# Designed miniproteins, single chains, continued (4), part 90

Each design is a single chain, and the fold is of that chain. pLDDT is the mean over its residues in the fold that is shown.

## One batch from the design tools (miniprotein)

Design m15128
Fold by ESMFold2-Fast:
Structure m15128 (fold): chain A 90 residues (1-90)
Amino acid sequence: MQVVPSTTHTLDKNVSAFIEVDGKVRSISFAINGNIEETIEFNRKELENDPSLTPEQIEEIVKEFERILKNENDDSKIVSKLKEILKKYL
């Protein structure tokens, strides 16, 4: 499994992050920003053809990503924790 973050940001009320996942899934891009519903809807359509993740698991992953981004300011620690979350689902 590989996880490559493109951008990560933390804000008081809002978070934004972009990651790309490879491994058990062919290709998944997560874009998390102040409009999470828009990002989740797009990613769910891509993942519907890949049995690795369900819609419920995607929502759980997004929630966990938000928690990490709010609590960590070190990009290396963020990447490490994102990998640990994705391992649960891949």
Scores: mean pLDDT 46

Design m15129
Fold by ESMFold2-Fast:
Structure m15129 (fold): chain A 78 residues (1-78)
Amino acid sequence: SMEELLKRREEIEDSITPEELEKVAEEYEKLGLEELAELARRMAELKRENTPEAREEFRRTLEEILRLNHELHQQELA
């Protein structure tokens, strides 16, 4: 449902820390996935900024990085 999706997004936004995002960026860099690493660093910065605009951009960036990560994982398995 829409309510469950919104709740899930809020939980991710609240629970994930800038430090966790920095670790994600480091792992992407180790894999040579620099675009994903840049997105993860951007998310960490947005999380630290914590303005309404930053929260909106964080939400969009989170959706993008999850989509790209899923696509890359599928490519490795294919």
Scores: mean pLDDT 73

Design m15130
Fold by ESMFold2-Fast:
Parts: structure tokens; sequence; C-alpha cells
Structure m15130 (fold): chain A 88 residues (1-88)
């Protein structure tokens, strides 16, 4: 399932550099958008869990390297994910 995939990616993110987590977060956002398009009947609670995992990955990236650039990137990814939810 996508939840199991996202949980695996979150676990993997703990062993990666901030730059690698940034790339992982981009891939997760694209998979999230694609999943919502392919599964229009996805329950709200599942969507919220996927968003929470993505948020944890972004938080970890910022904690590893707390630059204004990484903070802005995290905000941009969250805003894009929320737009995908609004379109769902």
Amino acid sequence: SILEEFERLLAQSHTLSAEEVRELAREMLERFRRYLKEHPDTPRDEVERLLAILGEVLTLMVLKDPTPENVRFAADVVNEALRAVDAH
C-alpha cells in the first residue's frame, strides 16, 4: 500500500543527508499527487496520514539542515500537497 511505502521512505530518511531527504520529499509529493488522481475515493483519514508522513519527512530535513532555503522548500511542498487534497 502507499501508506506502507511512505512509512518505509520515512524510515529511510533518518539515514540520509538533508539534500537526499529533499529529493526524497520531491518524489513523495509526486507519488502523493499521482495516488490521489488514480484513487479519487481515497478516505480523508488515509489522505491525512499520508500528509502527516510527508510532513515528518520535511521536518526531519529541516532538523538535519535548518537553512531558510530548506524551511521555504518544506512550506512549498506542504502547500502543493494541500492543493492536491483540495483538488481531490
Scores: mean pLDDT 88

Design m15131
Fold by ESMFold2-Fast:
Structure m15131 (fold): chain A 103 residues (1-103)
Amino acid sequence: GSNVQQSIHVLELAKNQVQKALDAAKKKDILGAEVSLGMLRIIYGVGLLNNVLSPLARNALEQAIRLMDEALEAMRNGNYDDAVQLLQQALQILNDAIQKLKQ
């Protein structure tokens, strides 16, 4: 149980970056979304290096990164509504992981 609080903290930081990307997508700000994905990758990498991530948290972060990559591709193709849906899915995955870790 020692890593649960650290995993939750990392997931909350990741959730903040996905929310910033969602706000950027709604404004059609591709650069803002790219910066948020870069920060999410750094958050994930630091979590891995410090060995603070539970398997559940690692899986949720990997799914969120993949969905954010897909959202950026959608934005570059002018499909901003698709990007918003993908980023909302990423938020849901992170929220579900946080709730499971709090049980």
Scores: mean pLDDT 90

Design m15132
Fold by ESMFold2-Fast:
Structure m15132 (fold): chain A 76 residues (1-76)
Amino acid sequence: SPLEESILDFRILALTSAIYFYKEVLAKTTNEQKREQLKADMRKDLEELREIAKKYPDNPLAQKALEEAEKIYKEV
């Protein structure tokens, strides 16, 4: 339904925004213990995005968001 699609789109955008936020915070964080915690939190959001992309293989927003998130995670 259009409402269910809108809710899914908002969730994908929220997860993508969180991953960009973690990237920005990590770029400014030198403390090793805090960096590991931020990476762990980022990984949880990435895992949720992976599950969404797996459940909705034909959703281009989910697929593109996962590709961008995976790239960001590899660079941190």
Scores: mean pLDDT 89

Design m15133
Fold by ESMFold2-Fast:
Structure m15133 (fold): chain A 80 residues (1-80)
Amino acid sequence: FEELKQRVIESLRRAQEELNVLIADPSLSDAQKAQLRELQALVDEYIAKVEAAKSLEELEAIVRRFHEEVEGRLRELLAE
């Protein structure tokens, strides 16, 4: 279980690094960069939730919510 939590945290930290690269992209508007920073803060919140998870069911629920909220918002932001 703890090994699974660490693997999920590693994946979320990788997503944070990808967001940092996008924020540094000069082709993006200031408004898009502000939204990306909000998304980065949301990823930080999900990392904390994963670290606090006490069961596999809780961990799975957290991961599902992450994909629904974060990836959806990122796709919407980058499509415009």
Scores: mean pLDDT 75

Design m15134
Fold by ESMFold2-Fast:
Structure m15134 (fold): chain A 65 residues (1-65)
Amino acid sequence: DISKLREEMEQFRKEMEKLGEEDLSSEEAKKLREKFIEENQKLSDELQEALEKQDEALNAQRRAE
């Protein structure tokens, strides 16, 4: 569900914003932010794929009707 993926990404962004406010070591903070960026990239890719599949399904439905 595209809506659930978008909600997950929004939750993820808020969690990263909170991490930025914590007193972490520079190396630990860097590793956590790198992991967060990688996970957010994965979610973005999943959203893009879901949108492409939805567009193809809608085009097939519109032409079949």
Scores: mean pLDDT 71

Design m15135
Fold by ESMFold2-Fast:
Structure m15135 (fold): chain A 75 residues (1-75)
Amino acid sequence: MDEILAEAERVMKELQEIFAQLSPARRQALIDEYAARLAEIAARLKPGSKEFLQAVLEVLKEMLAQAREALAEEA
């Protein structure tokens, strides 16, 4: 569990750094897309369970990959 939280913190930090470099429009589009997926996970899985944390981490990793691609497209 601690390892999952540490990984999530790392991914969140990288996301914040990339989002600071993205255009406001691209940032908002990514937030809107992934906010819906995170809300669905929160509705289906018990908050704080290992399954919930794993599902959230997976979505955050996908979001980070898409943010990196978007930043490369804007460069």
Scores: mean pLDDT 77

Design m15136
Fold by ESMFold2-Fast:
Structure m15136 (fold): chain A 71 residues (1-71)
Amino acid sequence: MQEEIDGAVYLLHVATLLAAARSAGNEKAAKIAQEGLDKVAEYVRQGKSEEARKLADETVKEIDKLMEEEK
């Protein structure tokens, strides 16, 4: 149960950034967020919460960097 809750939080973080990137019109950030979300969801489905967290953190950092470049 706890690992399922943690997985949902990771997915929510990436999904929130995907929505923000789309709202800003940043196609590069949106693409990375979508690809990250798909991979994080696959790890969560497999019960790989640690891998899901690491990938979510990396995806968040990449999106933040791209969104700063776009302003």
Scores: mean pLDDT 76

Design m15137
Fold by ESMFold2-Fast:
Structure m15137 (fold): chain A 70 residues (1-70)
Amino acid sequence: MAYTIFRAGYPKILAYLEEVGEATQAEISKATGVKVSQSVLDLAVKNGILERVGSGPNVRYRLTEAARRA
């Protein structure tokens, strides 16, 4: 459910992450031209659409296996 809503609302973000595999919030915003808030990315992680890679200030986000299938 959440994946379908996220995909419909943020197709540029999903397309970018599918192409590059993982990216920081800043890289996503620059590549898509959309100001993506940290809250949106954190919500997507909680809903299983994205996962956080790494730790600290340079956290990257990646599509989950489930999100890539749907």
Scores: mean pLDDT 70

Design m15138
Fold by ESMFold2-Fast:
Structure m15138 (fold): chain A 83 residues (1-83)
Amino acid sequence: MVEEIKEGVEKAFEAAVKAAEKGDAAKVAKELIEEAKKAKEYIEKNLPKEEAEKANKVIEELLKKTLEKIKEIAEKQGQESAV
């Protein structure tokens, strides 16, 4: 399950980067952050604590890495804050 979550999240994050490159990187970043929060809440409620911690760590690591890329895209586009 954790490995399946990792693969799914990686694909979603790659899609987010491509969407950000097409424009509106700030909006993509905001939506990605909200979706990641919802996913972490769902995982914490539905998985055993140890599995939830591993899955959330993977999500947070990938989110941080993806947001850094989206931030660079947003800066190149001159968009106001992707935070």
Scores: mean pLDDT 74

Design m15139
Fold by ESMFold2-Fast:
Structure m15139 (fold): chain A 71 residues (1-71)
Amino acid sequence: STPVVVLATFRPGAEEAARRLAERLGSLPGVTHVEVDGDVVSVTAADEEAARRAEELARSDPETVRVEVIP
């Protein structure tokens, strides 16, 4: 299957919240890579199902301002 990238963008200065979400995202089944760059968390999911789980978790965080899925 083709990997899918999920990007979660946080409020400016919410780096600690971003790191906490990255840890939770990294524990999800089918997540192969998680990277934090300032206020952005990038998740590489093995397939669309794993990407959907990552998107749902990211959207549940009150500090996220945008969640995008890149095919």
Scores: mean pLDDT 85

Design m15140
Fold by ESMFold2-Fast:
Structure m15140 (fold): chain A 77 residues (1-77)
Amino acid sequence: MDKELADAMAQAVRDVLTRAGKPDEADILASAVHAAANAGVKPEDILRAVTQLAEVFAPDAAGEVKRALEEVLEKHK
């Protein structure tokens, strides 16, 4: 995954969770996106993993996190 896509995915997660009033969770999950991208994890697998983490840390915002990541991946095809 290139840096542009990784940055876009991390920003989408941060924006959703910050708007949901969860800035600490936004920083944690955005960092997880960058760490997974640096480890060579595929974008689709990052989406799945980060959505599962959002279900634990911010369950009421997890659906929006998933949709934001799906939108980023669709835009970067």
Scores: mean pLDDT 83

Design m15141
Fold by ESMFold2-Fast:
Structure m15141 (fold): chain A 100 residues (1-100)
Amino acid sequence: SSEEIEKIEELMKKIKEIVEKALKEANVPQDEIDKVIKGIEETTKLIIEYVKKGDYDSALTYLRIMKHEILELFKKLNVSEEDIKEVEELFEEMERIIKK
């Protein structure tokens, strides 16, 4: 539904803001940050398209892949436990929305 899509977009926006801030604090070069953010945006569009089609299994698969990639990146960069938990909670909320 349009309401589900809007909620997913808002939660993804929050994840993007946390990721960008965490990567800047970890002294990641801006061009590499831009690549990560673009990847999140492209995967978000894919998830939204699957949700629009009612293909919730595919949407959840790509959501879980993105969650794994972000959390592995955060671990490699020694991102704070607070930021890691916040991102995990945002992904869990999106998973609940997609699962209905």
Scores: mean pLDDT 89

Design m15142
Fold by ESMFold2-Fast:
Structure m15142 (fold): chain A 65 residues (1-65)
Amino acid sequence: MHTLSAKKLADLPDKYGAEILFLIASGEVTLTPKKLNQLSNQETNISASGKNKYEALLKFLNKLK
């Protein structure tokens, strides 16, 4: 359910939060509550691997499947 998730996305680092909202709005990614909770807990993993934040974020979301 993505609607309630939008508020939690606002609590993420601005750089990643904006990208996630853009991907949801464009329909390129569907976020489940479980994926959002794990994304919040592992933001450091994204930053550690993220030379390109779109690619790093997409890989991280796919890993959560």
Scores: mean pLDDT 50

Design m15143
Fold by ESMFold2-Fast:
Structure m15143 (fold): chain A 95 residues (1-95)
Amino acid sequence: MLSKEEMEILVRLARNAVDLAKRQNAPQDVIDGLEDELKRMEEALENDDQKALVEALERTVDLLKQLGYQGNGQMSLFAGFLDRLIEAAKDELKK
C-alpha cells in the first residue's frame, strides 16, 4: 500500500503537470479536466483513498497523452513517466 508521503509525491507531480499545461496554453477543456482530476487526487489524499488517487492519476495521464498527440513532446514524456509510477503504485496496492 502507498504511504502518505508517496501519495503526496504523486499529487505534487500531477500539480506540476497541470501547471505545465497551463503555461503552454493547452486547450481549456483539457485544463478543466486536469484541474478536476487534481482536485480528486487532493481529496483522495485527505481521505487516505489510495484507489481514488491512482484512478484520478490515470485519468490525468490520459489527458497529458492527448496533449502529447498534438506535438508536445514534453507532455508525452511526462505522461510516460507518470504511467510507470502508476504501474508501480498499482503493484504496491496489490500487496
Scores: mean pLDDT 75

Design m15144
Fold by ESMFold2-Fast:
Structure m15144 (fold): chain A 73 residues (1-73)
Amino acid sequence: AEAVARWLALSPTERRVLATVLANGPQSVREIAEALGLPQSTVARAARGLEARGLLERVGPGVYRASELARAA
C-alpha cells in the first residue's frame, strides 16, 4: 500500500525515471535521457525529486540507483 501510494504520488516523468533505474540498475542522467527520449535537464530534475523522496540514491556525478525503499515496491 505505502509503496503503491508513493508511485501514484510521483509525476509521470518521475515514474518513468524510477522504472528505468529499477529495471536496468544504476544509470547516469544521460543514459536515462537517451532511454526515455527526454532532455537531460528534465531527467536531472526528476532524479533529484526522487532522491529527495528517498527513492533514488546518487552513487556518482549524475549517476543514480534505486533505494531499498523503491525496491520494496
Scores: mean pLDDT 78

Design m15145
Fold by ESMFold2-Fast:
Structure m15145 (fold): chain A 96 residues (1-96)
Amino acid sequence: YEELRNLSPEEQREIARKAMALYREYLESGLTPENILKAVAALKLGAEVYRILGDEESAQTLEDLIRGLEEISGLKFPEEEIERKAREILEELLNK
């Protein structure tokens, strides 16, 4: 996520806000494996943004939400798959 480090702090906060909105939207669309993967990916993107902003507490909160979703759903995704989906979400948000 080298692209995130090139953004201003305000732009970084906007990406985090949009990621949280997407997380909610994906879960509201139904608890399918695809929507849970997208929700996890959006949370992962938000956590990475908060880490870049120096907000480790918020980043950890989002990582805890990921773990909670995995436990409740019984689904566990490979880190590579989560990272790929998070990158796809980031690219979509940046290309607007």
Scores: mean pLDDT 84

Design m15146
Fold by ESMFold2-Fast:
Structure m15146 (fold): chain A 77 residues (1-77)
Amino acid sequence: SEEEERVRAATEATLRDLEAAGLLTPEIRALIDRLLAIYLAGVAAGSFTPAQRAELRALYRQIGALVAEQQAALAQA
């Protein structure tokens, strides 16, 4: 669908930006890939389950924490 194509394109742009900034670690990449998979499943189904919403919240929190840690590590290098 057009929505799936937009979500994939936006994710690819985000991954490129993170890579250019030195923030795209294998762990951050793996979490973003998992987030994309859940998000696309919800888009295809037309709704998100409570379990999917809980996992998306946890993934957003984890990605944010790891990005902040990597930013701090780069600032200290």
Scores: mean pLDDT 87

Design m15147
Fold by ESMFold2-Fast:
Structure m15147 (fold): chain A 58 residues (1-58)
Amino acid sequence: MSPKQKELEEQLKKLQQMAADFRKEAERVKAELPEVQPLIDELMKKLEEKMKELEAKM
């Protein structure tokens, strides 16, 4: 593997940790503010798509 691939793996690990924290907070926000649920769901979907895209490029 190239050094750039290792950097991408480290970035992906950091992104996964941030995504986990975001999902926890997003669920709390959706419970308290149901009207923003569609916006939160769209953001989570885009985050998952970007993570899959990064994995595919590795």
Scores: mean pLDDT 76

Design m15148
Fold by ESMFold2-Fast:
Structure m15148 (fold): chain A 118 residues (1-118)
Amino acid sequence: SLPSIEELKKLSRREQAEAILLVFDPEGSEKVSEETAKRLNELFKTLGYEGPEVKAGDPREKVIERILEFIDKFFPTKEGPILLYYMLLYLKKHNLPFTRENIEKAYIYALIELSINS
């Protein structure tokens, strides 16, 4: 029931940012949890995003805008948000911290997934 690469490619970048948030918060809560805020801030910090921190209780729409700013800066290509989506699925599935080493492993995984499903 995860969206396919073709389904993700049809989404706007904002809708791709929403899909990314759903990896952290699959229930689509109106306000983000402390756990979701912490994990997003860890991701942003490890990849060098210097924007405002996500806070527990922030409205979902505000957090989607933060993710959109992040993907536009670090994943600006058409396939960039999709690559990030598969990286995050890998990291979440294995309950891995967002260290540079784990992100590099996730990146290789995401490239393989994109190659198989392209």
Scores: mean pLDDT 85

Design m15149
Fold by ESMFold2-Fast:
Structure m15149 (fold): chain A 79 residues (1-79)
Amino acid sequence: KVVLSPEEIEERINEALEIVAKERYPDKEVIVVTSDSEEELRKAYEEAKKNGAVLVAGLLKDHPTYDLALEYLRKQLNK
């Protein structure tokens, strides 16, 4: 499709993030989260960190949890 819906764009972003995470951390579980709830995102991040998994989150810009999701991803990739 030439024109993508916001949901379709989000799906492709999440897919790309999952692929990148699996390439960098092949021995770790990858958890992908798309949520407008900061509580859900933090819970997923804490669970991923506890289990040694990598959390990736793909959100559209200006989504309430977008900056938080990017912060979590950066923290995981910079370690």
Scores: mean pLDDT 62

Design m15150
Fold by ESMFold2-Fast:
Structure m15150 (fold): chain A 75 residues (1-75)
Amino acid sequence: MERERLLEERRKAEEELKRRYEEALRAGVEFSEEALEIARAGAELLGEEWFGPVALAAQEALEAGEELGEPGPLL
């Protein structure tokens, strides 16, 4: 069944995103661009309830670094 496959893929993605984010923090990535990108991916995939607060914190940290700056340019 397709749902069974999606459930397994989601579980793997959840574990991978959690590990990646924790690893980034331990490596000294303090809500940098990399951490924000991981947070955005996590929020989209896992839902805002689980990862949303982290994504918002990372976004605010980047914006605080550039008080009057715009978010990065779109490709």
Scores: mean pLDDT 56

Design m15151
Fold by ESMFold2-Fast:
Formats: sequence, structure tokens, C-alpha cells
Structure m15151 (fold): chain A 92 residues (1-92)
Amino acid sequence: PSEEELNAEVWEALALISIAVDKINKTIDQASADNILRQVDELARYATPERARAALERVIDGLKELEKIVPKENQPIVRDTIARLEARLAEL
């Protein structure tokens, strides 16, 4: 793998770890959502469009699972984050 491929893998792993931590805590705040978006944006810097698309789909799926378990008051944060990632996916 290239250094760029390894960087993409690391940033995807970090985004998925952030989601896993939020799932364990059964909550998400805006700081966590912003961090996930930042991690995905860093991934996209190193990834091909096809690699970025696959990673974005996995992150979106993780957030959809998270939405089901977070308090109702925090669901808008998850939905907004999903919408922002879906917009990025559409631009690939």
C-alpha cells in the first residue's frame, strides 16, 4: 500500500472508532460530530474517489445505527451529520 492508502485507512479507522465510542456511551454531542466530519474530510484528502465513497458509506451506516440508540434530543445531531456526509458522497 502507498503512504496515501495507509493515511486513508487510518482516518477511516479513527472515524469508525469515534462512532464506536459514541455507541458505547449511547450519546453524541456536536464536538464528536464535528470530529467525525473532520476525520472523513482528512480521509478524502488521501483517498481516491472510489475509496472515499466506500469509506463514507461505512461511516454513514455506523451513524444510522447510532441514531437508533442515542437520546431523542441528540438525534438531530446524528441526522445533520449523516446529511453532510451524504452531500459529500454526492460530490464524489
Scores: mean pLDDT 89

Design m15152
Fold by ESMFold2-Fast:
Structure m15152 (fold): chain A 71 residues (1-71)
Amino acid sequence: MSGEEYLEKGLELMKQKKYEEAAEYFKKALTSGDREISTKAKLGLRDIKEYYEEKGKLEKAKEIEEVLKQV
């Protein structure tokens, strides 16, 4: 799949509240090498991180934060 396809799949999974699967697709979108796709994928990961923080899933939130620091 292309980076755009990974991004679109991540967004669709977010609508379905499948946050763990959405995060995996956003991480794949980050590897596309496209700056615009990467930027949008980072925003999706930030939204998932905030969701985990609100639910008290701090270890999962930290895992996403570490991914965001590397890009």
Scores: mean pLDDT 82

Design m15153
Fold by ESMFold2-Fast:
Structure m15153 (fold): chain A 75 residues (1-75)
Amino acid sequence: GPSPEEVAAEARRAMLENVTAADLAKGDVEAVLLKMWEAAEASGSEEERLLFEAVLDAVLDLDPAVGERVRARLA
C-alpha cells in the first residue's frame, strides 16, 4: 500500500486542487483540522500527524490567515 508520506502528499494535492479560500472562510476545514490534531495527539500516530501537517501546509498556502489561526490554537 502507499507509505504515510505518499498518503500525506496526496491529501495535500487534493486540498490544493479542490479547496478554495472561500471554502476556508466557512470555518469547516478549520474545525476538521483541529479534530485531526486532537486525534493525532490522542493516538500518537505518526501517520495521522503527517496527514494533519500536510493538510495544514495546504491551508497555509491557500489562506495564510486561516492556517496561522489553526497553529495559534494548537500552541
Scores: mean pLDDT 81

Design m15154
Fold by ESMFold2-Fast:
Structure m15154 (fold): chain A 93 residues (1-93)
Amino acid sequence: SAAEAAEEAERKKLQEELDEKQGELTKLANELARKLREKGFSESTINRVILYAWDEDEEKALEFTDDPEIQELIKRIVELSKEIKELQEKLKG
């Protein structure tokens, strides 16, 4: 049916958007890790900050740094994680 074809096309667009945002999340997480490493943070601490940002715990992630550039990266990862979750929920319904 035309309606079924339209629903499938919309689902494909949402999946493509999800794939793009997941790729961006990986890129931003790698950049955050690089910047924290340059600041002398341990690998253990870097992993903790990234996990807090992925879990949308912006407040906990931001407690680790006063650097405005790193804070902006953390905020972008949190926002992107929220967008990914919303897309995943749309794809389930």
Scores: mean pLDDT 86

Design m15155
Fold by ESMFold2-Fast:
Structure m15155 (fold): chain A 68 residues (1-68)
Amino acid sequence: MEAGRRAAEAARRAETSAAAGAAAYQKGLVFLDDPRAAEAAREAGEHALEKAETPGARTASQIALDAA
């Protein structure tokens, strides 16, 4: 029961966080237009997914990241 609730909350938080990250990344690209910044953002996203041990949180994070 705890795991289910935590997974749902983590998934929602990951989705919101990923969307916010994507928006910040887009603004960064507009000002800097630096390919290196894109690589750094991608690495950060991959690390976040690796830390998401709950299947629900991982899936939601992946979907949000792919949509970005």
Scores: mean pLDDT 53

Design m15156
Fold by ESMFold2-Fast:
Structure m15156 (fold): chain A 103 residues (1-103)
Amino acid sequence: SSIELAEKLRQAVAEGNFEEAKKYLKEIKSLPNPSIAAYVAILDTLRWLVERGEEEKALELAKVFFDLDPETTSDETVRRYLEANYRSSENFRPLAGRLLERP
């Protein structure tokens, strides 16, 4: 289920296994009708990384989440995707701003 994959993603991130985390993230996105709870868990994982000062890893996972090229996509483009998808959410606007606080 998408919730089980989201928990595996969270555990992989906690263990520092970011390649495995990206794999689980891609698997969640490929599922038909992933749950809202799974998307919330992904966003909570990104926020947790930012709160720990791991902004580069949060951006890397955000690029995977939006299917953006990790080498050619600018941080500003990632911010626009975060703002567009979570415009009404006060919790996710600060995340987008914080990821771009350090150019």
Scores: mean pLDDT 69

Design m15157
Fold by ESMFold2-Fast:
Structure m15157 (fold): chain A 94 residues (1-94)
Amino acid sequence: SLEDKLKEILALVGEAVANNRKLSEEEQKRIEELLEEIKKEAPEETQPLIDELSSLVREFIENDLSPEEREKLFKRIAEIAREILEKIEEIKKK
């Protein structure tokens, strides 16, 4: 499900933050695969939020972040993922 894919991205990023490390190449590849699948499956109305999620994850991958910056960025990633889930749930209720 879209929810499970979003949760897996949050788990991978969260694990990196918790261990004060960068994402491995294997974790990066998995996240890219999950983002592509989410983009294909998600309603058109959520695409701007998915694009924002992809940008934030890319920022996490490409930058040499401090522990504080990683935590701050993870909070933003988690917030946008929550907004995507809320938007999907809102669409389902219609």
Scores: mean pLDDT 84

Design m15158
Fold by ESMFold2-Fast:
Structure m15158 (fold): chain A 113 residues (1-113)
Amino acid sequence: AAVTAADAIALAKTAIGLANAGNTDAAKANLNAVLAALKKYPNNATLYTLTGLALAKLGDTDSAIAFLNKALELDPNNADAYFALGLTYENLLSDAANAATYLSKASQLLNKI
């Protein structure tokens, strides 16, 4: 059966939850299914954002930043991608200056709703 974009988003959210719980193997298995779905849905900014956040929670800093930057290439006003970049710079790189820049951008975008 083909994974739908909605199924891939659900798998990415599950991978984030599993990574937060410390279930690294199950998180990686769900993430591999999401990566396969991205080949069918290469322009889905939400899917790149959630994949990047899951990678960040697994400690894969370089891949997380790459996927989050791809989300912003597809949707430059994606507040969730800026928020995820801010958390990645804060928690994985201890880079308070870049973290503050991304979190401020996310806040500005959310306050326009």
Scores: mean pLDDT 84

Design m15159
Fold by ESMFold2-Fast:
Structure m15159 (fold): chain A 95 residues (1-95)
Amino acid sequence: SAAAEEILRLAEEAVVRAASALVAAGQTDTANAFMERLGQLARDYEAGRISEAEFAERVLALLDEMIATLDALGQAALAARLREIRARVEELARA
C-alpha cells in the first residue's frame, strides 16, 4: 500500500540517521543490528509473511528502540527528529 511504502521510506530515513550517529559513537554492531532488522521487516512484508498492521507495529517498536539508544548517547536533537518520524509513522498506520 501507499501507506506501507511511506512508512518504509520514513523508517529507512530514521535508520540511516541513527546508524550514522551510532557508528560515530563506536556502536557499529548496534547500527548494523538496526539496519538488518529494518531490512528483514521490509522483506517479510514484501513476501506477505507479515500484515501491513504487523509491519507498522514492528517499525514503531524499532523506532522506539532507536530513540531510547540515541537518548542514552545524549543525541537529544536526533532523538527528537526520530520522535517526529515516529509520530508520522503512527499517523500513517491509522489511516
Scores: mean pLDDT 90

Design m15160
Fold by ESMFold2-Fast:
Structure m15160 (fold): chain A 65 residues (1-65)
Amino acid sequence: EVKRIVIPRSELLAIIENSKSREELVEKISELTGLSRSAAETLALLILHEHRRGLLPDEVVIHKV
């Protein structure tokens, strides 16, 4: 089944700010999205990259199959 998860920028920022380590950030993303650890790690790296560039989108939409 296809599942749609929407994460607003404010929630992304809160997760980044409240994560003491990259590992903790990956765990929080995995819990929030239900993605595998590997997929959550990739997403965490992308989010951190865009955040450092000042280009975090207004929301992130994840489609799961």
Scores: mean pLDDT 76

Design m15161
Fold by ESMFold2-Fast:
Structure m15161 (fold): chain A 66 residues (1-66)
Amino acid sequence: ASVEELRELLAEAQRLAQGERRNLLSPEEADFLDAVGVRLATGSVDPARLDEWVARLRRIIERLSA
C-alpha cells in the first residue's frame, strides 16, 4: 500500500461517515479515522502499518457502503 492510497481511503471513509452518518461508525472506528488523519496531516505515517491501515479502512468503507 501507499500513503496516497491511505489518504484516498481515509477521505472516502470520512465522506461516507459525514454528518448524521457518523453514527454508523463504532467509537473505535471513529478514533481510528481520527488517528490516521493526524498521522497523514503530520507526515508521520509508519510505513510498516500502511498495509494494515489500508485493509482496515477498506473494511470500514465496505460496511458503510452496504
Scores: mean pLDDT 84

Design m15162
Fold by ESMFold2-Fast:
Structure m15162 (fold): chain A 72 residues (1-72)
Amino acid sequence: SNALKKMEEAEKKAREQGLSDSEVARLAIAEGINAIVDDFAEEAAKKRGVTPTSPAERDRLVAEYLRELLEK
């Protein structure tokens, strides 16, 4: 899983910096959520047959795709 890989990378870097277990967990959660959003944006773009050209366009595609899934 891309999210798990990003979480593990964040945990390793945070521990290397001597951060507390609480801060390590917080950073891992943030990176995991960001990775899930990125994966969802990729799926949304693929489903719509488009390539987003900006972060704002990517966020809009994610929002539209989430609405479609939740309305089912």
Scores: mean pLDDT 78

